Designed miniproteins, single chains. Designs and how they scored, part 104

Each design is a single chain, and the fold is of that chain. pLDDT is the mean over its residues in the fold that is shown.

## One batch from the design tools (miniprotein)

Design m3628
Fold by ESMFold2-Fast:
Structure m3628 (fold): chain A 67 residues (1-67)
Amino acid sequence: MSRDERIVEAVKKGIAEGRSVRAIAERLGLSQSTLSRRFKRLTGRSVRAWQALTPADLFRELADEVE
C-alpha cells in the first residue's frame, strides 16, 4: 500500500511538473521498465498513456484544483 501509493503519487506529480519518465524513475530509485510495469499494474495504464491523457500542460491549464 504505502510503497505503491508513493509510486503512483510520484508519477502523477512528476507528470504534472513536466518531468520525464526517466527523471521520475531516477527520483524513485527505479528503472524506467520497473516504474512503467508497476504503474501499469496499479492504474491499468502505462506512464506514457497517462501522460497522453493528463500531460503537464493540460494539468496546468485545468487550474481548478480547489478540492
Scores: mean pLDDT 68

Design m3629
Fold by ESMFold2-Fast:
Structure m3629 (fold): chain A 75 residues (1-75)
Amino acid sequence: SHVDRLEEVLTKLGEQLPPSLKPTFEEKRAEVIQKAKTMSQEEVDELFAEFIREVVEEAEKVDPSKTIPVVVLDK
């Protein structure tokens, strides 16, 4: 389903994160997935976009010389 596709995006994002950020990422990922189950598709897309943005910003703070390429959801 739509949520399953977004979970795949989060899995790929998690693989690109520094090891120090993975525990926090996994905790927030679980919260986002739980919220997504009660939301519309548009609300889920917004929630995931916000979460991905926050994760990328935190990764940039750990290594500001590197930017993690985020996969844009093309539909």
Scores: mean pLDDT 71

Design m3630
Fold by ESMFold2-Fast:
Structure m3630 (fold): chain A 72 residues (1-72)
Amino acid sequence: GEAVAEAVRQAFRSRGHEEAAEIAEQKALDLSKSGRSPGSALRSAVTTGAALAGLSPEEVQALEQEVRRLLA
């Protein structure tokens, strides 16, 4: 859970979305605690943070890919 939360936080912060980074990190931690798989937690956290930041579907896809790269 921590690795996903850290990667999500870094991906949003690197793009200048500090508030979205904090919300997405917390969402990833909460989902991991509730038994969500790393991939499911990642997708839901990215979607939640992206909605707050007003990101397009294409930007969401790019950010999700970057989070996956950070976890590789």
Scores: mean pLDDT 82

Design m3631
Fold by ESMFold2-Fast:
Structure m3631 (fold): chain A 101 residues (1-101)
Amino acid sequence: MLTKEEFRELLESHGIFLSDEELEELFKEADVDGDGKVLRGLAFLLLLKRLSKDGVVTLEELSKLFSSKELAEFVFSQLDKDGDGKISLEELDELEKELLS
């Protein structure tokens, strides 16, 4: 579980600087229970949905959008269960349902 401050520090350590308002909106979407903490997987899932343009997310696309290859590889390793180098929007929707269950 990540607090809003821990999530900010993680993103900033990889060169992603969100405003307080952008961070609050993203965190609010991930914090379904309103307890001020989010599942790491759900937070990154919502971030990936926001970055997906074609309904598919690739490691290459994440690497172009993130300042750190390590962050892109980490996010990809959590979500790419098939190891095909792609995460579909349908897979993201299934993972969101599993994380909310």
Scores: mean pLDDT 64

Design m3632
Fold by ESMFold2-Fast:
Structure m3632 (fold): chain A 80 residues (1-80)
Amino acid sequence: SMEELQEGIEAFRKLFEEAGISEEERREMAEEAREVAEKQGTEEQLKKVEEEYPGEQTEEMLAAMAFGHRQVEEQRAAAA
């Protein structure tokens, strides 16, 4: 439900605060997600995120996506 979705986003806000991630870093992470999508040709997926999570929720979802991407890249670098 939309309510469960909003709870999930609020959980990410708390997680970012506990991790010491600033609002500036969160914005940078959202931009990182957009750049990754542009390089991979998945801009249509960003539009779906904007449709499903409009307004402030869009930025938070994109930041969460970038966070996940960074973790994957770090694991790949460590495994090489």
Scores: mean pLDDT 68

Design m3633
Fold by ESMFold2-Fast:
Structure m3633 (fold): chain A 109 residues (1-109)
Amino acid sequence: MENYKKYMEYLRQRKYEKAYEYMTPLQQKQFELRQEYEERARRVLEGDPSVIDETLEELRRNNDTGGVRALEEAIREKNLHRQAAIVARESPAVALRYIGEEIDEELAR
């Protein structure tokens, strides 16, 4: 119970590294896996497009649904940011509207 209270307190303070010390072994493993997925997704997006395809195929073969989702979400976010950057040079208001319309079109698919 005391370790759980410290864990919750550090989470509330957003001190994730300290919170990790008070996690159960299962929670630590889940946290490490989540951090690995996010870091891997970020690096793949900054790399060669062929690495993206190979990584997605590997994750699918391993039935790693969390990894597939994280990578797909990161690719989507990068594309939205790239589109916003192109339009932002004309007007910040136009860029924000464009992002909104793109999200609406994606959700309608």
Scores: mean pLDDT 57

Design m3634
Fold by ESMFold2-Fast:
Structure m3634 (fold): chain A 71 residues (1-71)
Amino acid sequence: DAVLAAAQAAADAVARALAQAGIDETVVLEVVGPAGPSGATRVTATVEARVDPADPADVTVTVTVSAPVRL
């Protein structure tokens, strides 16, 4: 699914940026692609970055991607 692949690529890019920045942040992405006259497909991705306050170089990033939903 092109929309799912695009959402995963976008989430990976955000995860990489947050890890490099070393900040605590949660980013939610919605990717919507055209599915033709009967509707569109939506994928939601959540990227959570957590910095250990005892060691600011220790950053954990979690990426969660939804299944594609037909609109």
Scores: mean pLDDT 75

Design m3635
Fold by ESMFold2-Fast:
Structure m3635 (fold): chain A 64 residues (1-64)
Amino acid sequence: SMDEILEKVKKLADELLRQGESKDVIIDRVSRLAYELTGGDTAKTQKIVNKVIDYIEEKLKKEK
């Protein structure tokens, strides 16, 4: 489901954030995983990526 894909992608984002990767690197890796997990559905991928970007930005604002 979309929720399962979103959780997997968020888990990757959390791991990359803990490793100190830049926002741009995290977005690139997240976008690639989301595209693969959606089977190349660009609309679903964009929806997931946007949610994960918001999630990352909220974390970065609180931590920095």
Scores: mean pLDDT 82

Design m3636
Fold by ESMFold2-Fast:
Structure m3636 (fold): chain A 73 residues (1-73)
Amino acid sequence: DERLRRAEELVKEGLELYKEGRLDEAIRKLSEAARLVNGVDPQKLAAIGDLLNAVQRQEPLEVVEKLLERFLK
């Protein structure tokens, strides 16, 4: 699915931005990924929601990376 593939790319970009401390840009990428999976994959949407919450709370990178692994499954 092209939308799922693009969402996966956006989530990975968002994580790289988060690692760089570019919080607002990370949130934008994750929000765009959520838009692409909304109405298509409710499980992936929930996983992106968890990632957005963790990033907004500025959780440790290890927590965010663990949530990424969950999203990619």
Scores: mean pLDDT 84

Design m3637
Fold by ESMFold2-Fast:
Order: C-alpha cells, then sequence, then structure tokens
Structure m3637 (fold): chain A 75 residues (1-75)
C-alpha cells in the first residue's frame, strides 16, 4: 500500500529529524534546533494534507524534500 509506504517513510523522517534536533541541542546550536523544529512541524502538516487529498506521490516528495533540508542544516 502506498499509504503504508508514506507512513513508514514519515516514521523514518521523524527519527532522523529527532536525532538532528538532539544533536543541535547538544552542540548548543539553538538557531539550527529552532529551524529543525519548524521544518518538522510544517512537514507533518503538509504530509497530512497530501494524505487527506489522496496524493501519496506528493506526500513522499514532501518527505524527501524535508530530509534534504535536514541534511543541509546538519552540514
Amino acid sequence: SRLAEVKERMVELGRFGQEAIDRAEKEGNEQVKQKLLELMNETSLEVTKALEDGDYDKALEIIDKAREEIEKLMS
């Protein structure tokens, strides 16, 4: 199921995002931590909307873009 794939990818993104947030906090980088929290909250809302619209491809695209942004913030 594409829905199951989106949910699994969202769980993986949540774990990756939380690890990034925890690392930013440990390093005392409050600005990066705040950006990560905002990104994760916005991504969750956008994914939820895409799922409500039945647009699984868009939901996966949103998740992929969020992961890329987390990687950029942690570089």
Scores: mean pLDDT 89

Design m3638
Fold by ESMFold2-Fast:
Structure m3638 (fold): chain A 63 residues (1-63)
Amino acid sequence: MMEQIERMFETALKVIEQMATRDIKVAQWMLERVLARLRELVDQSTVDEWEKRAKEAIAKAQA
């Protein structure tokens, strides 16, 4: 994966995790927007891996 794209995802994930503790629907909306952008930049297998990682992070933030 390109380092710049990975950094972008890591930064977005931190914001999404913070939002998930306050408003899960907004966090999910933000994730959908990020994933839509990532589908234009990386292969589907990478998107699937990052989506799984993000969903796990959101679930942990809600616990």
Scores: mean pLDDT 78

Design m3639
Fold by ESMFold2-Fast:
Structure m3639 (fold): chain A 68 residues (1-68)
Amino acid sequence: AEVIKIELEAEDPEKAVEEKIEELRKEYARVTILHEPTEVGDSWVAVVAAEDKEGKVRLIGIEAKKKE
């Protein structure tokens, strides 16, 4: 499986992670949340498995940091 890391900076990092997951749901045929959005230090992190219409699965880690 392909591994992708997405790094974001936002004033609301929790919302940024949630919005990125919803964006991925529009781009991929199936998105399974492996790790729910969780606060870790000053960041919010989530992990999803995203499957395209051809059946290829990607593991996507999302990390959002608070913008200054």
Scores: mean pLDDT 83

Design m3640
Fold by ESMFold2-Fast:
Structure m3640 (fold): chain A 97 residues (1-97)
Amino acid sequence: SMAELEKAKEELEKKIHLLSEDQIESSVKGIKENAEKAKKDEEYKKLLEKLAEEGDPYALAVLAYAEGWSKEEIRARAKEVGLSEAEIEYILELVEK
């Protein structure tokens, strides 16, 4: 539901300060910038991997963009970590643009 997407976004905004030295936006631009950081910073990539395994949809979106995952692989990994259909749709919208 939209309420679940809004809750996921609010939880992500609370975690943003843990994911960057600067501003991380939940926009496509923020994902692209964080994906480039993940390619160059192994500790940051490991943090994203841990957060994604804990069910953070933003961390999963950043990793998906950095690694070039297909939509099918994104869905499979998101389901594996227990994300809802609404959270999976949120990830796909962030990565598709």
Scores: mean pLDDT 69

Design m3641
Fold by ESMFold2-Fast:
Structure m3641 (fold): chain A 102 residues (1-102)
Amino acid sequence: GAAEEARRGAEEAEKAAKSGDGKEAARAAGRAAGAAGRASDSALRTGSKEDAEAAEEAARAAKEAAKAAMKSSTGKIASRAGGAAVGAGGAATLARRAAGLE
């Protein structure tokens, strides 16, 4: 489901952030942000607290991977990953509110 995909994205982004590979961190940040958005959409449609929590977790992991990517020579990719993570964070916040999480 969407929550499982988001949690997997979060785990991959956390590992990529710790890898020292800024290019892989940027790619993982983008993947985690996308999964967070999908889990957020699911939470908004279904009221699923699990999907909302998974979306927030993936958004946080995407942000950390984006920070790691900023240490690389791929600054434009890092900036795009950072923007995606911010967007995913906003979506996750809305999903948590829709699911009744405070």
Scores: mean pLDDT 80

Design m3642
Fold by ESMFold2-Fast:
Structure m3642 (fold): chain A 61 residues (1-61)
Amino acid sequence: MPSSTQLFIELGELLKKEKDKKKIEEVQKKVLEIQDRYAAGELSEQEYNEKLQKLIEEMKK
C-alpha cells in the first residue's frame, strides 16, 4: 500500500499538469477537507489513503 506521502506527491504532480483552474480549486478543496478530517481523527489512515487515491484517479481522467 502506498504511503500517504507518496499519494500526496502524486496528486501534486497531477495538479501541476492540470490547466483547468476550476478543477484545480475543486481538487484542492477536497484535499484540505480530507486532511482536516484525518487530523481531527475522523478518518483512519486507510480511509485517508483511499480518499486520496480516488482523487488521483479522478485527476487521471
Scores: mean pLDDT 77

Design m3643
Fold by ESMFold2-Fast:
Structure m3643 (fold): chain A 87 residues (1-87)
Amino acid sequence: MKLEEQIAEFRRLAEEAEATGEEEKLVAAASKAALLPEEDVREIIENGDVIPKEHQLKSLKNKLKLYKEDGDEEGVKKVEEKIKEIE
């Protein structure tokens, strides 16, 4: 999925979740924003919103792949810096 399409889908799901208060829509929005599977997002919520370092790195590495596919050199650099700060 192209980065622009993912951002558009995230915004749509986030607006729906905010309007309806449905947990399933919140999980879907968070999954798209973090670039993590919905199962990983549910695990984070069940553990009291403490995001493990492993999930943070997985999200950032997935975002890095999207920026590289889009040719966004500035986005790539910012994500690489965040990965370095967490490791």
Scores: mean pLDDT 68

Design m3644
Fold by ESMFold2-Fast:
Structure m3644 (fold): chain A 68 residues (1-68)
Amino acid sequence: SIELKPEYKEEFIALSKELGRELVETEPDEELREIGRELLNTDDVYEMLALELEAAVLRALRRQEAAK
């Protein structure tokens, strides 16, 4: 089973909330802003991990689409 140490969990939550704020404040993409809002509204660490991965993938896909 996957489990974060309590010290890592606290820091990760803080960093995820910071990313959520950054996405809401700076991203013009509505889907990325929505991920930011979901990061700010969740207390589930695994949901935060999934949302951070989704944001990273979506950013990569947007760059790929812009290159076409």
Scores: mean pLDDT 81

Design m3645
Fold by ESMFold2-Fast:
Structure m3645 (fold): chain A 89 residues (1-89)
Amino acid sequence: SMMEELKKKQEEIKEKIAELEKNFETTSEKEIEDLALEILKEELEMIKNTELTEEEKKEIIKKLEEIKKLYPKPEIIKLIDETIEELKK
């Protein structure tokens, strides 16, 4: 059951990322920033609570670097950098 709940949360995060990408094109900068921070916090929580393979870690780091390029805000950069550092341990 825990595994089912984790998979559900991963799908929810994917859907929110897709919404963030859409909002980048059509929505105000502030709305995009707020959504990015929300998604990022949920993603970080999932990463910290999930045992990841080396391949999965590389994929997540790649995604985080892409988010960092799309939303180069100090708060977002800091959260991403802290997560990447934790993943490298």
Scores: mean pLDDT 70

Design m3646
Fold by ESMFold2-Fast:
Structure m3646 (fold): chain A 100 residues (1-100)
Amino acid sequence: SKVEEMVKEFKKLLLEYMEKYPSLSLKEQAELAYEVAEKIAELISKLDPELAEEFKKKVEELKKKIEEALEKGDEEETRKKINELFELAQKYVEEAIKKA
């Protein structure tokens, strides 16, 4: 099913991030998180295009906050906002699955 494929691909994207992020700078971790979020938006769009657009808008707001924290050298806030990005992704994936 499309739901089973989405769950599998979502888990794969999360595992790839978890494997790579410890060897990356905080800026590179943020850039990888943005790439993963874009791929997650594409997965959501296959089930619910409108929900994917809502997710993309929320990601852009978090991206602005992450970039602001990076510019200020606030490592704690940057990590917190990257974590919020993945929490947002989980929430939207679960919502897409419930509506499918």
Scores: mean pLDDT 88

Design m3647
Fold by ESMFold2-Fast:
Structure m3647 (fold): chain A 77 residues (1-77)
Amino acid sequence: SLAEDLEAVIAEIPALEALIRELKAAGDEATLAGIRASLEGAIERARELRKRVSDPEVLALIDELIARLEALLELLE
């Protein structure tokens, strides 16, 4: 289901945060730039998905996903 797919993506975020911190420590600016572009695209897609959804439980998961992806972008700044 869409809710299960969103929960699965959200569950991967701690691993991505750890990877970003490792890449920052290594000074891998090229890989970090690629991750930033991917996160920006993911946020845009999540916002578009939000416009098509009326289920309040799914909307809450989309809002959580967007907030967590935005926090990862802040980590990259």
Scores: mean pLDDT 89

Design m3648
Fold by ESMFold2-Fast:
Structure m3648 (fold): chain A 131 residues (1-131)
Amino acid sequence: HMTPEEEVDEEIEKIKNAKTLKELYEHTQRALDIILAVEDPEERLRLTEKFLNALKEVAKKNNFHPDIIDLMAEVAVRVMEAFPELIDEILELTQKVFDELLKEAKNLYDIFHIRVARLVVERKAEELKAA
């Protein structure tokens, strides 16, 4: 039977080969469901990092498409909502991934959208900590 890491790797491969935003969204939701089901916090964090880095590479190949950038923020938010104990770790990881995208983005609209997505994750982390 497949391990959670092998299942996430399979979904990452499908995301890299996705022909439509619908397919990319579908496989992102499947990978997220696998990550959310992982019991070990260290493995969960590691798989979240692997998955966000995979989405980062897909975003780069698709000219920083806003729907993919928004999806990266959605993944981070969904993990933080499910596991409040990981908010700081997920926030730091997500900020690092978005900062790496910002180093490569040259178009002002792409830079602006990535910064907004980064801020959405930061604001959500603050809201979840206040609850």
Scores: mean pLDDT 89

Design m3649
Fold by ESMFold2-Fast:
Structure m3649 (fold): chain A 101 residues (1-101)
Amino acid sequence: SMAAVRERLEAVLKDSQEAIEMMRPLIPEELASVLENTVQQMVQAAADGDEARGREIMRAGIEQVESIAEEDKIPEHVKQQVIDFLQLVYQRLREIIEEQA
């Protein structure tokens, strides 16, 4: 049902916001803002059923993460954890949309 899709999308957004809050002490505020913005845009693309846009948003988010990590000399393992997080969020959103198709 559409109500079940909305509930699952809201859960992904809430879980992602909680994960970002836990990461805040380990990353610059600029990076946390990029994560929040990227997740919000991916959830909106999923709500619109636009998988191609969701993939593009994830890719752009990862590029911003890599740029900030290089500028701020973020440890490689922290950068990888952040990239893995964005990929996991994208995969969860894809699963929700594919299950409802």
Scores: mean pLDDT 87

Design m3650
Fold by ESMFold2-Fast:
Structure m3650 (fold): chain A 94 residues (1-94)
Amino acid sequence: MYVFTDEEKAQILAIAEDREKALSYLETLIALLEHELSQETNPEVQALLREMIALLREAKEKLEAGELSPEEFLELMERVQQIGAEVRALKEKA
């Protein structure tokens, strides 16, 4: 399981407190993952990438609605990173 360091948690929380930075961060990650998904041929990896994109899009919608706390943003990013670690493990086995 991926766990953020205290420094990484502080950085993510600081981003989450700035709505414009948080939105930009989510939009950048969504674009990068959508690009990776477009190049991916492994259906198991495609499913995980779609899950990550769905979580990030949900976070963006909640953030735009003012319904996402900095703590919830951090928890979401930790979940996305956990799925990302699974994607990396699958690619290394291929």
Scores: mean pLDDT 80

Design m3651
Fold by ESMFold2-Fast:
Structure m3651 (fold): chain A 64 residues (1-64)
Amino acid sequence: SMREQEVKRIREEAEKLIKELENTDDVAKQTGLAIRLIGLSIEARQLGELKLADEIIKRLKELV
């Protein structure tokens, strides 16, 4: 379904951004990555995927 495709996209993009955040010590880049992860969490919430939204924020909080 359309929703399944969007959930997959959000999950794959979040994994990429989290890996980038784990591998950078540049504060400006960390800030940009954090903003993008928050955006993906909001998209997940808009799709009704509350668990995915919470997982993204939890993983972000563990890295900053």
Scores: mean pLDDT 87

Design m3652
Fold by ESMFold2-Fast:
Order: C-alpha cells, then sequence, then structure tokens
Structure m3652 (fold): chain A 64 residues (1-64)
C-alpha cells in the first residue's frame, strides 16, 4: 500500500510523538494529534494508527 504525501507527513509527525511515549506522553494526546493530522477523510488509516498506539500503551503497561 502506498501512502499519499499528506499521509506520509502525518506518519512522520506521529512517529516523532510516539518516541515521546517513553517520556510519559499520554495516549489521548497522541490520539488528538492523529485526529488533527489525519482528518475524517483518512479515517481508516487514522483508526489503524490509533490501534497501533493502543497496542504500544498496552505493552508499556505490561512492562511496568
Amino acid sequence: MVFSEEEQEAMREIGKKLSELKEGVDLQTLIDLIEELMPEEFKEVREELIRALEEVFEEMRRES
């Protein structure tokens, strides 16, 4: 699957914010960022990214 230039930029910004998870950034803040960078027209990709974030947070909780 090939992402558009807008989707690629949104993914880069989200990736940067994901690195901040290790520093205690909360899940809701990242969800809000995804919703801001990927509006409703990209809802399927947005939902996949949110699910990935939820999985990362679940893994971090298991490590704690």
Scores: mean pLDDT 66

Design m3653
Fold by ESMFold2-Fast:
Structure m3653 (fold): chain A 90 residues (1-90)
Amino acid sequence: DNILKAVEGQVREFLKFLKKIADKETYDKIERLFAEFLQKMKTVKSPEEAAELTAEMKEKFRKLVKDENILNEIESFLDALTDSIKKLLE
C-alpha cells in the first residue's frame, strides 16, 4: 500500500534524526512506540481514524518522554504526518 510505505519511510527518517538527539534508553522506548504506531496504521482506512490513532500515540509519548524538546519534535512530526495521510486519503 503506497500510503503505508510513505508513512514507514517518514518514520524511518525521523527515527534517524531522533537517534542523534535522544539518549539510548529514551530512543529505544520511542522506537518501540513508533513500531506500534506503524502496526496500527495498517488498519487505518479514513482521515478520522488516522487522527484518532495520532491522538492516542501522542498521549502515550507524553507519558513516556520527559524531555520537552524531544516530545515537541515527536508531536510536530505526528501532526505533519497526520496532515500528509489526510491528503493521501482524500
Scores: mean pLDDT 83

Design m3654
Fold by ESMFold2-Fast:
Parts: sequence; C-alpha cells; structure tokens
Structure m3654 (fold): chain A 77 residues (1-77)
Amino acid sequence: AQAVVDRIIETGDVTGSGLPPEVATAVLQVLAELERAPNPETDLIPLTAVLAETLGVESLTGPEFRAALVALVAAAS
C-alpha cells in the first residue's frame, strides 16, 4: 500500500491502487490542492464530497491525508 501511495503522490499514477475511478479522481484533486497550499503539513485541506463520504471527515492536513490514503489503498487491494 505505501509504495502505491508514494507513486500516486509523486506521479499522479493511480494504476494498481484498486480505487474506484471516482475515488481516484477525488484523490488526485485533493493532492493538487495540497501542492497549491502554502503550508500543506499544517493547513486543513477541504476534501471533495466523494472523499469526505469515503473517509468520514470533511478536511485533513497533508500528513493526515497521506496516512488516510495508505489505509484506503490497503482496504481497496
């Protein structure tokens, strides 16, 4: 799971993640917002509706989102 998540974060390639297409698209959108954030390690980034429903939270910091993404990919695999 961690290696797949690292690839998604570095390249945007969701191949082999097991994520549904709508969830994969939402993940890429949140990662793009994290790249635009001034302080992604501390700022709360709003999640898309799909990810908010999937993860049960409305916003996460960069580290929190990365940890949640590892759990999400592990559950999808």
Scores: mean pLDDT 77

Design m3655
Fold by ESMFold2-Fast:
Structure m3655 (fold): chain A 96 residues (1-96)
Amino acid sequence: GKELLEEFKKKAEEIIKKVATSKDEQEQLKAVDEFVEYYDELMEKTEDPELKLQLAEIALEALQRMLQVASDNKELILKLIGEILRAIGDILDLEL
């Protein structure tokens, strides 16, 4: 549990930095895709509802931070809004 959450937070920080520092809109989109895929894999392999809730909360915070650094990349902004709504849905479905 704890190590998984720490690794996920570390991955989130790496992706946030990549979005913030990349000058290529396609690199920013790819970085967010990598994060979302990693989140989906963690959610699929995790059976503990409390751990799933913590993963969804970390994902939501990370996606919101990515949105803050997305600047003028309109495709990335729309993608992040969609993924934020999905993470909110995950949290609501867990109803803890």
Scores: mean pLDDT 86

Design m3656
Fold by ESMFold2-Fast:
Structure m3656 (fold): chain A 74 residues (1-74)
Amino acid sequence: SSTVPPAVERARELIRDRDPELAELLEDPEVALQFAIYAGKKFKRLLSPEELAELALELHRKYGERLVEVLKQF
């Protein structure tokens, strides 16, 4: 039973061709859920799959392998 929001799963599909490594990280339900929590806390609103995809791509460019560590801080 996945508690991951469908919007995050759709964002992962949008990312797959642009950043396959990030898409693979988001296939982990724990990472995907942490990302959803981060986005919710940061924006205080529901983000579209397109907005979530751009946010994830930006965070991965900024933090690289530290992305999961950064998400856990929120």
Scores: mean pLDDT 81

Design m3657
Fold by ESMFold2-Fast:
Structure m3657 (fold): chain A 82 residues (1-82)
Amino acid sequence: KEELIKEIVELLKELAKKYKVELDEEALKRMVEILKSAPEELLELIKKALKEILEAKSEEEQKKVEEKHKEELKELMEKFYK
C-alpha cells in the first residue's frame, strides 16, 4: 500500500507539471491521508487512471481520458465511502 501511494503521488506531480498546475504541499498531504484510508483496489484504480491520462498522446485525448476516469473514480469512491 505504501508503494502504491508513493507511485500515485509521483504520477500526480507529473500530471501537474504536464497540465501546468501548481500542487500545494498541504493539498498533497491531505491527499496522502485520504489515500492511506482508501482500500488497495481504489489505489490501483487511481494509479491506472493517472498513468493513462499521463500517457495520452494529445491534450484532447488527455481531456477525454481524464473525464472518463474521473467519473469512474468518483463512482468508486462513493461506493467505498457510501
Scores: mean pLDDT 69

Design m3658
Fold by ESMFold2-Fast:
Parts: sequence; structure tokens; C-alpha cells
Structure m3658 (fold): chain A 81 residues (1-81)
Amino acid sequence: SLEEEIKEELKEFEKYGREELEKVIKTTLERIEKVEKELEKHKDSTPQEVIDKMKKLLELAKNEDIDEILELIKKEIEKLL
């Protein structure tokens, strides 16, 4: 049944999607923190606007709910079905 195949794929997506999203978010956070620390070291030569933008991106990434991101992805996939 097509419905059964779709349900199976959604379950696999949830499992692997969550693991991959956690991995990507963690890696992205580490990269943003590294860049933010580098910018702080060069604050006198780096525009404050760039530093402020990086700090906002770090805050957004930290406040990102993996469940919320997964829910948004699920809704988009369901629209395609």
C-alpha cells in the first residue's frame, strides 16, 4: 500500500532527520562560536555590525527547538503527499 510506504518513509525521516539535525545544529553552533570568538579578538578592526549579527545568529541557533524544526519539515513533506 502506498499509504504504508509513505508512513514508513516518514518514520525513517523522523529518526534520521532528528539525528542529522542535531548533528548539523551542534556543528553550526561550534562554528558560529569559533567565528564569534575570532571576531571578538579582532573587534578593533571588525565592524560592530558584523559582531552583532554573529551574536544574534548564535542566539537564534541556541534557541532553535529541534522538535519545532522537525515539525516544520514534516508539514512541508505532508503538503507534497
Scores: mean pLDDT 61

Design m3659
Fold by ESMFold2-Fast:
Structure m3659 (fold): chain A 97 residues (1-97)
Amino acid sequence: EEEKKKKLEELSKLTPDEILARVDELNQRFLDLPYEKQKEILKKFGYDIPEDATEEEIREKLRIFLDIQRAFVLIALSVGDRKTAAEIVLKLEELIE
């Protein structure tokens, strides 16, 4: 809990451009993960992954998910809600470790 508060405080000090750069870095790291790890992340978000799903289908689904998260960060920053933007970044960092 204390570590999460410190991370949130540090993220909240970043400029909008720095927050977006961090989101883009995290998104690239997610797409560079092994197939098995990408599948686990999607399952954590409640996606029903078919047993016959290809690596390309999993990667595409993850890319769409990450694009949605980036859009939410952009919207939060556009209305001056740095706290919500920072919370989304923190949640993504917790998923990738």
Scores: mean pLDDT 81

Design m3660
Fold by ESMFold2-Fast:
Structure m3660 (fold): chain A 100 residues (1-100)
Amino acid sequence: MKQEDIDYVKKLYDEATEEKFEEISKYSGPQFIPEKLILAAALNRPDEIRKILEKDRDNFVVRLQAYETFKALKEIGYLTPEIAEVVKEVDPVLWKNIEK
């Protein structure tokens, strides 16, 4: 992952607020999935992670965005066991690719 991408993910995670999550949640589209997942993870909202992953489970672009986001969180040490468990339960194939 590029340093610019690492810095972006860390900043979103560290500065996460309920208000930022509510705002981004108003928008639809695969381009918003990374920010939604990062903010939900930072706020320890496994329920929101589940909803995001279930909504468009057959959309390969959404699934690719989810893969890249959780892989990034894992690599920087920000993926908690609670968030990892919900990803594993909702999409075990996605989780196997993240844990490699």
Scores: mean pLDDT 83

Design m3661
Fold by ESMFold2-Fast:
Structure m3661 (fold): chain A 66 residues (1-66)
Amino acid sequence: MEELKKKILDLLKAHPDEALSAAEIAKALGVSISSVQQAVRELYKEGLVEVSDDGKVSLTEKGKAL
């Protein structure tokens, strides 16, 4: 779980100002969509990512600083 959260943050940092779907993140990292959704939920609770109404994930300023 923690390793996946770090990989998601690193992936989003490589795509600044872009929003990625859980499916796009899952494909890029070679993991299941459900694993990405769980990790994204935790990152959202920590204030490190923002999730749009259509399920796109992007970094907050706090997330970019890590």
Scores: mean pLDDT 80

Design m3662
Fold by ESMFold2-Fast:
Structure m3662 (fold): chain A 80 residues (1-80)
Amino acid sequence: MDEQIEKIVEALKQGNLDEAYRIAKEALDKAKSPEEVIELYNKITTAIGKLVEEHPEIEDIASEFARRLHELVVEKLKEM
């Protein structure tokens, strides 16, 4: 899963919100339990927080991605 998180970080660095969202959705779709969904969400949000500290210029795109990621997680958990 670290590879998928690294790809999300790289997409956000490039300003590619759609690609970051696609990768996150694919990773969440593969999760088999609520615990896996929550763990993946925590790992992604931690990586984004670190990325924003290192690259403050992406804060707006990172915030929009975090908002969309939260919506994905909520919908995924409702379907489980």
Scores: mean pLDDT 84

